Designed miniproteins, single chains, continued (3). Designs and how they scored, part 33

Each design is a single chain, and the fold is of that chain. pLDDT is the mean over its residues in the fold that is shown.

## One batch from the design tools (miniprotein)

Design m9123
Fold by ESMFold2-Fast:
Structure m9123 (fold): chain A 69 residues (1-69)
Amino acid sequence: GPNAAERAAELAYKGAKEGNPEQAAIDSFLAAWLDGDLEGANRAAIASYEGAVKGDPQKAAELAREAAT
């Protein structure tokens, strides 16, 4: 849902900015899982990891938000 998507985006941004793709993925997964949507949570984790690896916190947040909605 929208609240889980925004939370996933915030945590993806933080993890990417800190240079930790694994932490960005874990935090975004847990935030997205608040709505009980496992598929959305998995997509948010993957999007956050890829965005963080590319070194673009804004893009990581955008992709995590889209995946968790």
Scores: mean pLDDT 77

Design m9124
Fold by ESMFold2-Fast:
Structure m9124 (fold): chain A 76 residues (1-76)
Amino acid sequence: MEAARAAGEAAGRAAVEQMRELAKAEGLEAAIEKLEALVREARALLPTVTDPEERAAAEAALRVVEEAIRRARAEL
């Protein structure tokens, strides 16, 4: 469980770093919109994840990304 959450948080941080690179190329608003679409799709699929460790990792990753999106939106 804890290892899965740590892996999820690391994956979330990697996604946030990719958002930062996309923001340099396309602008912050476009990067946010792309990540918001991906988060929406991931959230829709989350209830279908039956493995509790995979769900915990996905939940942790989504929390990191959602927090980063909220902060980035505040900077627009």
Scores: mean pLDDT 80

Design m9125
Fold by ESMFold2-Fast:
Structure m9125 (fold): chain A 94 residues (1-94)
Amino acid sequence: MEMSLEEAEQLLKRFALEAQEALDAGDMERLLAIVREFGAEMVARSPAAARPALAALTEETLAALEKHRDDVERARQIVEEYLRRVAAIVREAA
């Protein structure tokens, strides 16, 4: 089921809050799970044209987070960049 831009913005806000809580707790396993679940939901609910880019971006982000598991500040930067890039893909697909 394709989502509206408003629904996508609400999902992004929910993800940002959950990711911030995981980062503040230093819980990298929880952060990775949040990114996986959010990425899968975004892919499933996005137009077909946007799905490959969203899937590739999520995998890139997960790999970067795993590389920097012991660096919370770097993980914050990776999540912030992920949010910006997901928002751009969604807006272009709308």
Scores: mean pLDDT 84

Design m9126
Fold by ESMFold2-Fast:
Structure m9126 (fold): chain A 65 residues (1-65)
Amino acid sequence: DIVPALIAALSDPSAAVRFAAAMQLVDIGGEAARPAVPALERVAAEDPSPLVRAAARQALKTIAE
């Protein structure tokens, strides 16, 4: 299961890595990505990068579908 590794990557010091992790969670979506919801909510609210926050919001939307 890749989702625990992606959740860890959402805390990476590199904005590019956090962005890539959020975008992979967009691609996974649905029930499989649901464990990432608390981490994605934190990133969407608190991440210093506007692009990473936008990617996290998109992932949350895709998981809710």
Scores: mean pLDDT 83

Design m9127
Fold by ESMFold2-Fast:
Structure m9127 (fold): chain A 55 residues (1-55)
Amino acid sequence: ATLDELVTALLTRDYERAAAILKADPSLLDQALAQVQKADPGFAEKALQEVTKYL
């Protein structure tokens, strides 16, 4: 899975898919959160909280 796939999963609120991508490559988390903050600053914090429930 790519960084773009993870960002798309987070922005579309597909947290199960986002968690699966992160389990395969945890190093993508910081870059993905930065991209989510650029796209939707009010959502990045919530996206982290929601995806963590699936980890």
Scores: mean pLDDT 81

Design m9128
Fold by ESMFold2-Fast:
Structure m9128 (fold): chain A 70 residues (1-70)
Amino acid sequence: MGKELAKKYIEELNALGAEAKALDPARAAEIDRLRNDYIGEINANVSDPEKAKKAGEEGKAALRALIAEA
């Protein structure tokens, strides 16, 4: 259960990170750091679906905010 949830969020964060970097390459290091921080939180909480989901949703919101600013 938690592994599938984590995998889906990681896939979504990677896709959003790629989109954000394509729109603003100058911020690639910032985008990669943000993405990696949230992926790390998801992986740390794979056994806790509620915490993994929270980390995934917060990461998606943060990356979408960067896309909207670009």
Scores: mean pLDDT 83

Design m9129
Fold by ESMFold2-Fast:
Structure m9129 (fold): chain A 118 residues (1-118)
Amino acid sequence: LVEELAEAAYEVGKAVRAGDWEATQRHANRAAEIGEKLAEKYGAPKEVGRTAGNAVSFAAAGAMIAGLTDEEVREVAKEASQRAAEFLKKAPEIGPDKAVEEILRFAQELVDRAAARA
């Protein structure tokens, strides 16, 4: 699931760079679905999982727009997916609102780091 999420998010980044909005929507939806499945695995609400999938896609797309290489964008997608999984695992303990806040915060952090590296 985490590896599938990273691949889906990377495909979102590629589609965004290509200006292929149909592919962007398809891969973003796939990332959201994988996020929901990951949330279900860890006992988190599906809405938190969907937000996690969207946040990982946002991080990959942001890295791609910032001008990172394909290899660097794959690394961002992988790190974002691993972090999202950890926050989903913690969501039952910290609550859904805080899990969402932390997921969105780290996604923005990854985009900011990508922009600084580009």
Scores: mean pLDDT 84

Design m9130
Fold by ESMFold2-Fast:
Structure m9130 (fold): chain A 88 residues (1-88)
Amino acid sequence: SEEAETARQALELFKQQLQLVEDTLGSKLTEEQKKEIEKLKERLKELEARLRQVASNPDANSKAQLQQILQELNEISKELTKIVDKVS
Protein backbone atom coordinates (compact mmCIF):
# COMPACT_ATOMS: atom_id res chain seq x y z
CA SER A 1 0.00 0.00 0.00
CA GLU A 2 1.03 3.65 -0.38
CA GLU A 3 0.88 4.05 3.41
CA ALA A 4 3.26 1.11 3.93
CA GLU A 5 5.67 2.52 1.32
CA THR A 6 5.53 5.96 3.00
CA ALA A 7 6.28 4.42 6.42
CA ARG A 8 9.17 2.37 4.98
CA GLN A 9 10.72 5.44 3.31
CA ALA A 10 10.29 7.60 6.43
CA LEU A 11 11.90 4.91 8.60
CA GLU A 12 14.86 4.52 6.19
CA LEU A 13 15.39 8.31 6.02
CA PHE A 14 15.33 8.54 9.82
CA LYS A 15 17.88 5.71 10.13
CA GLN A 16 20.18 7.68 7.79
CA GLN A 17 19.64 10.89 9.79
CA LEU A 18 20.37 9.08 13.08
CA GLN A 19 23.61 7.65 11.65
CA LEU A 20 24.63 11.12 10.41
CA VAL A 21 24.06 12.57 13.91
CA GLU A 22 26.25 9.85 15.46
CA ASP A 23 28.97 10.34 12.82
CA THR A 24 29.07 14.15 13.16
CA LEU A 25 28.24 14.70 16.86
CA GLY A 26 29.16 11.35 18.48
CA SER A 27 32.37 12.63 20.10
CA LYS A 28 30.46 15.59 21.63
CA LEU A 29 27.68 13.45 23.16
CA THR A 30 27.54 12.87 26.91
CA GLU A 31 27.06 9.32 28.25
CA GLU A 32 23.42 10.19 29.05
CA GLN A 33 22.83 11.49 25.50
CA LYS A 34 24.40 8.29 24.09
CA LYS A 35 21.96 6.27 26.22
CA GLU A 36 19.06 8.37 24.87
CA ILE A 37 20.20 7.63 21.29
CA GLU A 38 20.46 3.88 22.08
CA LYS A 39 16.85 4.00 23.34
CA LEU A 40 15.79 5.66 20.07
CA LYS A 41 17.56 2.87 18.14
CA GLU A 42 15.65 0.22 20.13
CA ARG A 43 12.36 2.01 19.40
CA LEU A 44 13.29 2.04 15.68
CA LYS A 45 13.91 -1.74 15.75
CA GLU A 46 10.45 -2.21 17.29
CA LEU A 47 8.86 -0.02 14.60
CA GLU A 48 10.70 -1.95 11.83
CA ALA A 49 9.41 -5.25 13.24
CA ARG A 50 5.87 -3.85 13.49
CA LEU A 51 6.02 -2.48 9.93
CA ARG A 52 7.15 -5.88 8.57
CA GLN A 53 4.33 -7.63 10.42
CA VAL A 54 1.70 -5.18 9.08
CA ALA A 55 3.10 -5.33 5.51
CA SER A 56 3.24 -9.17 5.54
CA ASN A 57 -0.23 -9.70 7.07
CA PRO A 58 -2.48 -6.83 5.91
CA ASP A 59 -5.93 -6.72 7.50
CA ALA A 60 -8.76 -4.23 8.21
CA ASN A 61 -6.60 -2.46 10.82
CA SER A 62 -3.44 -2.11 8.68
CA LYS A 63 -4.00 1.56 7.75
CA ALA A 64 -4.51 2.56 11.40
CA GLN A 65 -1.41 0.57 12.44
CA LEU A 66 0.68 2.27 9.72
CA GLN A 67 -0.56 5.68 10.88
CA GLN A 68 0.49 4.80 14.47
CA ILE A 69 3.94 3.75 13.21
CA LEU A 70 4.33 7.10 11.38
CA GLN A 71 3.20 9.01 14.49
CA GLU A 72 5.71 7.17 16.72
CA LEU A 73 8.47 7.76 14.14
CA ASN A 74 7.63 11.49 14.20
CA GLU A 75 7.90 11.46 18.03
CA ILE A 76 11.29 9.69 17.86
CA SER A 77 12.44 12.30 15.32
CA LYS A 78 11.46 15.13 17.69
CA GLU A 79 13.42 13.48 20.53
CA LEU A 80 16.51 13.22 18.28
CA THR A 81 16.15 16.94 17.42
CA LYS A 82 16.11 17.80 21.15
CA ILE A 83 19.36 15.84 21.65
CA VAL A 84 20.99 17.63 18.68
CA ASP A 85 19.86 21.03 20.03
CA LYS A 86 21.52 20.30 23.41
CA VAL A 87 24.85 19.49 21.68
CA SER A 88 24.73 22.48 19.34
Scores: mean pLDDT 82

Design m9131
Fold by ESMFold2-Fast:
Structure m9131 (fold): chain A 61 residues (1-61)
Amino acid sequence: MSLEELAAETARAWKEYLETGDPAVAAELQRLLAEFMAKAAAEGLSTAEAVARFIAAVKAV
C-alpha cells in the first residue's frame, strides 16, 4: 500500500470515529495511524511532513 493510500484509509477511519464514537473504530484508527507514521518515517518524511500529508488526506474525504 502506498503512503497516500494509507493516509486515505486512516483519514476515513478518523472520520468514521467522529461520526460513530465506536471504540472498535478508535482501535482501528490507532492501528492505521501507527502504520502511517511508521511508513512515513521509513520513506524519509519528518513528523511535520507526515502530519501535513494526513491533514491533506482528511480534507479529501
Scores: mean pLDDT 82

Design m9132
Fold by ESMFold2-Fast:
Structure m9132 (fold): chain A 100 residues (1-100)
Amino acid sequence: SLEEKRKEAREKLKEIGPENKDAVDKIFDTALKDPEGTLRGILERLAEMTGKPLPAEPVSREELDALFDEALKKSTTEQAKKDIEFYRILAELALEVLEE
């Protein structure tokens, strides 16, 4: 169910996200209320991390995956890899809301 998917995503975000769990809850709720803004923010962060230009809107899933792959290639620390995984889970949640 959508509720089970939300619970699973929330638990994973709390596991790998920042220590402040209230901040994680707010980020999660924002992704549900403003999925377009959430995706935009993630794209801006990925562009900054990769040094690549911000892709044109609407962004395809293929373009999004390519940006995540490039960010992972440039990430050498465990923390940077966790941050990318956090953004990937959040982007998947936002896409699921938009595709509904």
Scores: mean pLDDT 77

Design m9133
Fold by ESMFold2-Fast:
Structure m9133 (fold): chain A 80 residues (1-80)
Amino acid sequence: LSDKEEELINALVKKDTGRELSREEIEELKEILLSNEDLEKIREEIKKRLGITLSKNTIEALKTFLETGDEEVIEKYLKQ
């Protein structure tokens, strides 16, 4: 996990939850987001494993970023 990747993920998480994740929590988040589960199941697993509730839009932005590696996806979302 790069420092820039951690910073971008935490920027979105903090926008939704008011808190940041540790590096270990971000690795768990990445595993959940990259699963072949539907959006509702992903949201439930995030809440269960990390104790946070993320919006559908945040989950979709994070999933796209992790699948494509495109940092601009997160940066564009944060500017909106």
Scores: mean pLDDT 79

Design m9134
Fold by ESMFold2-Fast:
Structure m9134 (fold): chain A 108 residues (1-108)
Amino acid sequence: SMLEVMRRAFAEALRRAGVPEAEAERLAEEVLEAYREIQADSKAAGMDVFELETEEQARAAGEAAARTVVALRRGEAPLGLLPSADPLVQAERMGREAGARAVARRRE
C-alpha cells in the first residue's frame, strides 16, 4: 500500500504540473521500478535499505520524484538534499533518486 500511495502522489503531482494523465501513469510505473532497483542495489552493496513505512513518507517520496522529473525535463537542476536521520528527508532523497533514474530511462 505504501508503494501505491507513492505512485498516486507522484502521478497527481505530475498532473498538477500539466503532464497528461497517460504519461504521468507511465512515468509512475518507471518510478516504482527505479525504487525497487534502488532498494536492490542498496541490499546488494550491504547498505541499509530505506523502506517507506508511513503514508506521509510515501507521499513525500512521490512528490519529490515528481519535482525532480519536472525540473529535469525543463533543463533545470533539481534541489539537492543533504543526508539526514529524518525519515521524511530520507523519503524525499529516495524519491529524488527514483525520479532521476526514471528520466534517464526515457524511450524516444
Scores: mean pLDDT 79

Design m9135
Fold by ESMFold2-Fast:
Structure m9135 (fold): chain A 71 residues (1-71)
Amino acid sequence: MEEKEKVKKLVEEMIKLRNEPVESEEEQEEKFDRIVEIGGEINEIILSLDKEKQLELIKLILKMMGAPEPP
């Protein structure tokens, strides 16, 4: 599923951005804006899919963010 690979890449980018140290408030704002943009893109992808695929992507996102996979 192309959407799954796209979401995986977006989540990886978001995690990297959150963990990357910033030296200035301008860099912090740019980082935050990118995280918000990524979140919006992920949300649009999820909303375009059926419920089964939505659940699969949500489980993937939670797993990638360090949460245990829901039962």
Scores: mean pLDDT 76

Design m9136
Fold by ESMFold2-Fast:
Formats: sequence, C-alpha cells, structure tokens
Structure m9136 (fold): chain A 55 residues (1-55)
Amino acid sequence: SAAEEVARLVAEVVGGDAEAIAALLRKDPRLGVSLALREVPAEHRAEIARLAARL
C-alpha cells in the first residue's frame, strides 16, 4: 500500500519502525505525512509527497 511505501522510505532515511510509521499513516494520513515531511531532508520530500498523494 502507499502507506507502507511511505513508511519504508521514511524509516530508511530518518530511522524508526516502518510498521509503526505505516500504522500512523493509516490511522491519520494527514498528520503522518506532515510529520514525515518535517523530518526528512529536502531531496526526499518530493518523493514522499508523490507517494502520499495515493493515501
């Protein structure tokens, strides 16, 4: 799912548990995406935003 793809990318870039991140994205996609974009470097934000558009 798109949530799992975003979660794996975020976990790879900033660290953390991909399953926990995916669960947050499914429960509250708006909050989860905003937190992910805040934490990742600028070069990864466009890709996360593109994947998150499918949520």
Scores: mean pLDDT 79

Design m9137
Fold by ESMFold2-Fast:
Structure m9137 (fold): chain A 88 residues (1-88)
Amino acid sequence: SDALSEEGFAEFLATASEEELKKALYLNVAQLAAAKKLLELIPTEDARRAAARLERLRPALEAKATLSEKEREEAIKKGEEAVEEYLK
């Protein structure tokens, strides 16, 4: 099952530690950057839906956790570089 299912996500937001919530926000930022980069290179309906889903999760995560500007920039870079590595 997808750990980010609507039911699982709501339970995660209610029960997760501050450290787990911060890691989830970092992962969301990195994955959304990767999805947007992939969508620019290979525009598919599945890639578009994946990006939209990650964007929908963001406000709830940002209500529970905060990333520094540096951490956010590192997450974006890591996500974009992962797509470039994958497409070799």
Scores: mean pLDDT 80

Design m9138
Fold by ESMFold2-Fast:
Structure m9138 (fold): chain A 62 residues (1-62)
Amino acid sequence: SPARIAQLEEEIRRLSARVTALVDELTSNPDLSPEQRERLLAEIQRLLAEIGALEDELRALR
């Protein structure tokens, strides 16, 4: 449905913006502890997996 496609595209955009913010934090903050870096990397991986699942759903609707 067009409404579902629009919803998926908006959610992908929101999650992608979150990934960008986390990557910026990881690359620009020299004071991050190893534990904080691991947490950021884990969150980035989780978000990328979620984006992939949403992109797969979006592709199936096209």
Scores: mean pLDDT 88

Design m9139
Fold by ESMFold2-Fast:
Parts: sequence; C-alpha cells; structure tokens
Structure m9139 (fold): chain A 87 residues (1-87)
Amino acid sequence: SLAELRARFAELYAKLPPEVQKEVDALVEEMQRRLQELADQGASREEIIAVVREFTEKLVALLEPVDPELAAVVRELGEAVIAAIRA
C-alpha cells in the first residue's frame, strides 16, 4: 500500500548520512516547486506525470549507490503517485 511505502521510506531515510538527506530534501523541494508552478498554469495530467517521473529518476540515481533498497522504494512511490494521478 502507499502507506506501507511511505513508512518504509521514512525508516530508510532516517538512516541516510545528513549530506545525502540534504540532497534528497533539495530534490523534493525542487519537485514541489515545479508541481506548484504547473498547478498555477493549469497544466495537464501528462505534464504533472512528466515532472513526477523526472524527479523520481533523479532521486533513484542519487540513492542507488547509497541504499539500493531505498532507491527501489522511491521508484515504487513514484509509480504509485503516477497511478493515483491517472485514476
């Protein structure tokens, strides 16, 4: 479930070095900024999905060498968010 994925993300995130947490936080903040700009512009679902995909891929690339399990959880979260947008 999405709740289980979020709980697993929080558990693994807490174990990351502070410098990696800051890089994750920066990417999440940038994604949120881009999504807000799209919302303000009345963007399509496909444009929103493209941004979610872009930042999911960036987060996975950042996390894969540090914690492959967390990278997999991030990928699953991104897919779950995209599925929810399409519903």
Scores: mean pLDDT 88

Design m9140
Fold by ESMFold2-Fast:
Structure m9140 (fold): chain A 60 residues (1-60)
Amino acid sequence: ASREDTLKAAEGARKAAESGMSEEVAAALAAHQIREMGGDYEAGYRAGLAGARGEKAPDA
């Protein structure tokens, strides 16, 4: 997935966590989205987890 796709997935995870979803579940949703776009599931999970925690998203 592109950097833009990763940032959107992380942003989605952040909003999901803010709405009461657990960080782990929000990260899993982001990882699934990245995988469906042809990206790496584990990279998507880490980006989603960082987003859910309000941390800086990874560069790729």
Scores: mean pLDDT 74

Design m9141
Fold by ESMFold2-Fast:
Structure m9141 (fold): chain A 94 residues (1-94)
Amino acid sequence: MSPEQQARLEAILAAAKAATTEAEFLAALVRLDDMYDREGVPAEAVVAVLEEVRAHLAARRAASTDPQERAGLDRQIAALDRRIAELRAEAAAS
């Protein structure tokens, strides 16, 4: 992985953590998927970013007392868990 790719992964992680809307969050994840699918970034590097995003969302969920925010975070965490499992399975099959 190049230093440029590493810097872009760090920028995507920062963008995902700073996202204030679902659209901003999804845009960061699309950029991450493009790096995996089109630029040959290793599955392990993508999983590491997704796991850090998941930990950030889990911390927000634990701190939240709003049922609607908690429900939204639970859905986002579940989506990340599925994507992490898919990428790990793809890496194991390669």
Scores: mean pLDDT 83

Design m9142
Fold by ESMFold2-Fast:
Structure m9142 (fold): chain A 100 residues (1-100)
Amino acid sequence: MEKLSVEEIEEAENFFLKTIEELKKLVENKDYEGAFKTIENAKEYAKKNFSKGIYTLINYYLDLMKNAIETNPEKAVEILNKVEEAFKTIFQLEKENSLS
């Protein structure tokens, strides 16, 4: 299939945005162990439930967020917000491509 289905894109978007929301709450509460566990669980879920392309994209940003939390936890929420905005843009473009 040359185009991803709108349903798969929406499921991936909803999953990833929910994951970012959970990570923000954990980081704000200084639960970094919980945040790392959430990232690993999200990687396994994405690998099992999404296509290779979507999984690769999600995995890349999950690693980026993990590195941010490890290196600068006080600034990690700012990076999580930027990732959220970037993903909303990417998923909107993918939905438009699927409808065309």
Scores: mean pLDDT 80

Design m9143
Fold by ESMFold2-Fast:
Structure m9143 (fold): chain A 62 residues (1-62)
Amino acid sequence: KSPLLQHLEEEAKKLGGVLAVDPISEVLDILIPTEDGYISTISGKKVKPEELKDPEEFVKEL
């Protein structure tokens, strides 16, 4: 269990988004759902659902 993931997931929900790893910057990001996938709040670029990495897998590698 990661307190960091729980905190970030709550922040993502408040913004109407989801917490995931941005495949471009490779960091934890809040992604806003769109018709064709997600928009990164960090890079502003579109992210396909298939490109999303599990945040828990990412933090476990740290």
Scores: mean pLDDT 70

Design m9144
Fold by ESMFold2-Fast:
Structure m9144 (fold): chain A 80 residues (1-80)
Amino acid sequence: GSMEEEREKLKKKYMEEMDKLIEELLKLDNSEETKKIAEVLKKMMEDAIESDDMEKLSNLVLELAKKYIDELKEKLEEEE
């Protein structure tokens, strides 16, 4: 039904958003450490979209990824 189609559409949207954030993250830092963080974030999103609280948990994972990217950008822009 329409509700299942909307759920699948939301899962796809969250995964696509996460893939974009991972691409941005890896453009900022291509280290093995950052690659591992990207893998963890992707797995967290995969777990979130399969949960009963998909929308809430998916948005929390996206927020965590965005905060990490922002912190990394600030760190890279600060000359010590």
Scores: mean pLDDT 81

Design m9145
Fold by ESMFold2-Fast:
Structure m9145 (fold): chain A 87 residues (1-87)
Amino acid sequence: DEMKRIREIAEEAARAAIEAYEEMLKKGLSVEEAVLAAAAVAYQTLLHLGVSEEIAAAVAEAIEKLGENLTFENAKKAIVEVMTKAL
């Protein structure tokens, strides 16, 4: 099931992104810097899972647009939406 695979990929990428975001904030970096780190980690995680560079870049952009609203649930939803539109 393609949609099940997309949801599994989105959960893994969102988890990695939020871990990076929280680590940057704990180190005293700005929300802007933490969001950029989260987007970069999501991009790398998606490439590792076999997602194309084009789709991974679109996901990174979607995470950056969340900004202050970056949560695990919002990141996961954004990744699912971007990947589903690419089908």
Scores: mean pLDDT 88

Design m9146
Fold by ESMFold2-Fast:
Structure m9146 (fold): chain A 74 residues (1-74)
Amino acid sequence: SILDRLEELRERLLEILETEELSPLQRANVEAMIDYLDWLIEKYKAGQLSEAVVERLAEEAEVGIERLEREIRE
């Protein structure tokens, strides 16, 4: 389900926050992305966003997370 996908993305960010040694800016970026996913989950559960819109935003968020993961490793 789309909720499972959003929860998976959120867990990836939480793992980064817990396991990686982050700069203050990197930590702030991870926390902002978690807040965004929490907002997206709440809006979807409230019926304020369609599944198609949420799927597109989840895809965009995943690309952002992959970029962040690369930056942390460099």
Scores: mean pLDDT 85

Design m9147
Fold by ESMFold2-Fast:
Structure m9147 (fold): chain A 79 residues (1-79)
Amino acid sequence: DKKLFEKVVEEVKKRIDRLAEVDPELAEKYRKELEELVKRKDLKGLVKLLRDLTRTEAILAGYSSDEADQVAERILKEI
C-alpha cells in the first residue's frame, strides 16, 4: 500500500530528526538504514526500523526495555 509506505517513511524521518537533537551519530546510522530500505521499497524493513527507533526513543526517555517494547507496539498499531 503506497499510503502506508509513505506514512511509515514520514514517521521514521520525523523520529530520526528528533533523535539527531540528542544523538546525531545514532540518528545518522538510522538515516542510512532508512535510505537503503526506501531504495529497496522494503515495507517490512521500514516497519522494523520504526519499531527499533521507537524502542530507542523510549529507552532514552527512561523507560525499561519491556516498557519500550510496549510503547513500540502501541505506535505500530496506530499505523
Scores: mean pLDDT 85

Design m9148
Fold by ESMFold2-Fast:
Structure m9148 (fold): chain A 66 residues (1-66)
Amino acid sequence: GDAAKKGGEEGAKEGGADEEAAKGAGRHSQLSMGNEKGAYKTGKGAGEIAAALGLDAEGARQAGMM
């Protein structure tokens, strides 16, 4: 849901990812999470991991799948 998208984008940005990588992480989190209650926190964690790995937008999207 939308909360997962926001979490993924914010997590990626906090980890130092650029705007494109952050958008990729957010989009993937939005597509994979159906539950709004935990979605924001889950997406945020995934985004932070993707950014820590130095991933671009495509890599950030793939990291969210793991």
Scores: mean pLDDT 60

Design m9149
Fold by ESMFold2-Fast:
Structure m9149 (fold): chain A 97 residues (1-97)
Amino acid sequence: MKPGDKRLEPLFEKDPALYNRLVMGLLLLNHPEGDVELGLKFIKEALEWAKKNDPELYDILLEKVYEYALTSLSPERREQVLKLIEEIDPEKFEKLK
């Protein structure tokens, strides 16, 4: 699979498997028949890892996931992703709005 965005390259360098799961999670949420629960799980794993291990990369991942939700997802799936971001980090979620 091609890297979705060069802003995600630092995650690929640090954890290629986690990067691939994040990209797959985004694709699952964008596909009409994609597994929403699995997609959200993969995104959550990447965000929680970055929040603990790399605060700078975490901010980049939050912004990228937020942007993807607003620009690429259906209203129903967008709401699921936005809720996930808010549950992970309510303070940073307010700054993304």
Scores: mean pLDDT 78

Design m9150
Fold by ESMFold2-Fast:
Structure m9150 (fold): chain A 108 residues (1-108)
Amino acid sequence: MEPGLKITLEIEAGTLDTEGLRQLAEVILRAKEELKPVEEDVTATGPGSVKVKVEAERSDKPLDEIVAKGGTVTLTGTAGDTSTVEFKEGDVGFGADPQVVIDALARG
């Protein structure tokens, strides 16, 4: 069984829409592929961006692990509704797939 990766996600407080969440997933995928820290601004459609830092390292665990270092993200829906997702330090278990992170953000 291939060894998994430990992915550390650090997000500055901000607002993201669907496009911003897609860009966040791409940053996570790049960090996983290159095993290098990736630090980028994730941009929403219209005014708004969130600074994201993603670090990937080899783990002794058989599954990928996503660990949040904290942050607050406000999601803007198509109807103008907002939901806030708080990443607490030590939050784990989003799984290996960036889509699982997006789903977790969307559900709170």
Scores: mean pLDDT 60

Design m9151
Fold by ESMFold2-Fast:
Structure m9151 (fold): chain A 80 residues (1-80)
Amino acid sequence: DAEELKKLFEEVVEKAREGSVEEAEKFGKEKAKKAVSLGSLGSAVAGLILEIVRAKKEPEKFEEVEKEAREKLDKLVELA
């Protein structure tokens, strides 16, 4: 379900904004693993989740990476 994948992505974005780097990394990896288990679309979304986790370490780029990841997510869901 594309809606479940969007929810996983949003949970990781929220944790990356509110939590520490360690919390975002652990949480993001766990949610990415769950996304992969949901099939090929989930594997693509897992890649976007990991981009958000990496962006947590470079806060000046975070807003740009989040925007790009959201655009990619919307396109993936539309094409599925």
Scores: mean pLDDT 82

Design m9152
Fold by ESMFold2-Fast:
Structure m9152 (fold): chain A 56 residues (1-56)
Amino acid sequence: SLAEQIEALYKEALEEAKTVGVEAAAERLRRGLIDLGLSPEFAEYAARQVVEAYEE
């Protein structure tokens, strides 16, 4: 389902942040969500969630 694809991309971005850094992982998630046909607004929101998950 679309929801499962979104969840998988988000989980992948959280793991990638450990290797490529939070900013790069968030950008990859944003691009991936847009490629799935989601709105740019939602993709940006989800990318910000990755950044916030790693901020203290």
Scores: mean pLDDT 83

Design m9153
Fold by ESMFold2-Fast:
Structure m9153 (fold): chain A 64 residues (1-64)
Amino acid sequence: SEIDEEVERVFTGMKAGAEALKDIDLTPEEQLRVIGASAAHAANDGLTYEEALKFARELAEKIK
């Protein structure tokens, strides 16, 4: 269903955000911003895992 596809996109973005944070020391609040932004971008714009990961890495480096 469309809802299941949206949930899968959210999870894709969350996984990408978490992976982007693996080697970066950020506060818990900053970590949530990266994961949340990646999840939202993946869901809203239909990003693949690789696209979401690139976005999340760029955002994490900008916040750092």
Scores: mean pLDDT 83

Design m9154
Fold by ESMFold2-Fast:
Order: sequence, then structure tokens, then C-alpha cells
Structure m9154 (fold): chain A 77 residues (1-77)
Amino acid sequence: SSSEKKKLEEERKKLAREIAEKLDYIGLQTMVDLLKRGAVLSPREREGTISAAEEALRFGSPETQELAREVLALLEE
């Protein structure tokens, strides 16, 4: 059935988005924790972290966006 195929595809896309959002949240939360504990990032790690935070600001949930802003603020120090 065409309807069943569409439903399965939409559920798959929804699950993929939910997994990506949860991984971004956990990653950013862990980075906030590390930076607050005085972790020093290499230039490459800093660039990658900024890129991830900027992507989260564009596409993440409000909670993930708040963590992204905190990461960026900590990296300004």
C-alpha cells in the first residue's frame, strides 16, 4: 500500500531526526561540562565545536540551542 510506505518513511525520518537531536544535546552538554572544568581545545577541535554549535543553533530544539549558545560563550573566553 502506498499509504503504508509513506507512513513508514515519515516514521523513519522522524526517528532519525530525534536520534540526531539527542546526540547533539548530549555532545554539547558534555562540551559545556569539559570547558567549565578548564579543558583546552586544539584549534581544529575548537573549529569543529563552533561548527557543531552553529548547526545546533540553526536546526536544534530550544534546549539544544541554549547549550549551543553556552558552548559559544565559553569559547569566547
Scores: mean pLDDT 81

Design m9155
Fold by ESMFold2-Fast:
Structure m9155 (fold): chain A 81 residues (1-81)
Amino acid sequence: APTAEQARAFAERLRTASPEELEQLLRDAEKAGMGLDAVLPNGLDNRTFGSDVVVEGTEDLEPRIRLAAQAMLATAEYLAK
């Protein structure tokens, strides 16, 4: 499982990444066990995190990628407790 530090660092990089860097970051996250299937619980959707939760610079991303970023942020926050 990813550590709180790894999840937080990934989420921060995701916010500022260019489209090409974003693809590479997602691939790196999959290798670290932070891929979409590892981060998003079965049945999780945009309603769980709210469509109003904006990660600056990610509004153009696919909804699933934005949801993954929000889930990783929530996971990092939870693990930091």
Scores: mean pLDDT 53

Design m9156
Fold by ESMFold2-Fast:
Structure m9156 (fold): chain A 75 residues (1-75)
Amino acid sequence: SEVDKELALIQEFVNRAKELIDKLKAGEISLEEALAQLDKLLAELLSTVTDPALKEELKLLAEEFKKIMENIAKS
């Protein structure tokens, strides 16, 4: 179904963002690198999505992940 496809895409984005956060926490990548890779991931996903509502959800999720990454770097 359409909903199942949307949920799968959101879950994939979340899983990949969590991988970047784990690498940032481990000191394997810098904050700048983590933010750049998240932006690249978002851009790639947005290029495959036609639904404007899903595009907006992905953008909002990316902004929340950026805040988490910045807070980790401040700690």
Scores: mean pLDDT 84

Design m9157
Fold by ESMFold2-Fast:
Structure m9157 (fold): chain A 80 residues (1-80)
Amino acid sequence: QPSLVQQIEATLARIRAIARELAQLGAIREAIVAELRAVGLGVQADILARRGDQAGLQAVLAEAQALLAELEARLARLKA
């Protein structure tokens, strides 16, 4: 099982990949907002990892997963 930090990093990488697809489909503003939200989550995860805050890291992972699901649903609607 990957660490919480590794799971967050993998989720953020997927978010960035979807943001790039959104930009290519012309949803540039949504792509920028998604990338800014991913940056904020990455910074928060780094701070929490330095403090050994496992509960905080779990919360960041949950928020990143929710954002990923939101963006996947949006991308699916744009492609339909």
Scores: mean pLDDT 88

Design m9158
Fold by ESMFold2-Fast:
Structure m9158 (fold): chain A 104 residues (1-104)
Amino acid sequence: SLEKAREYIEKAREKLEKAREAIEEGDLEKALEYLEEAIELLEKALEYLTPETLEELIELAREIRELALELMDVAEKQGDKEALLRAIGLVLRAIGLEIDLELL
């Protein structure tokens, strides 16, 4: 359980780093794809939740939310309405996970 939670957390962090790289390269579509993969991995890590991983999961959800907010700003400035809606969806999903984790 703990080992699996850590594995998914590590994979989610790898996707977050790739999302940041894609943002730096101006690849909004790729950044959204990586961030969507990161939140799916975070949701998978929650299935193996332990007291030892709770703080890491909260921090990961926060990082996903912050990056999704950055993607919202980029999408708005580029006039990409589809990307903006995807980024909004990611922000809301991350907020929901942060709330659920903090209520534990």
Scores: mean pLDDT 86

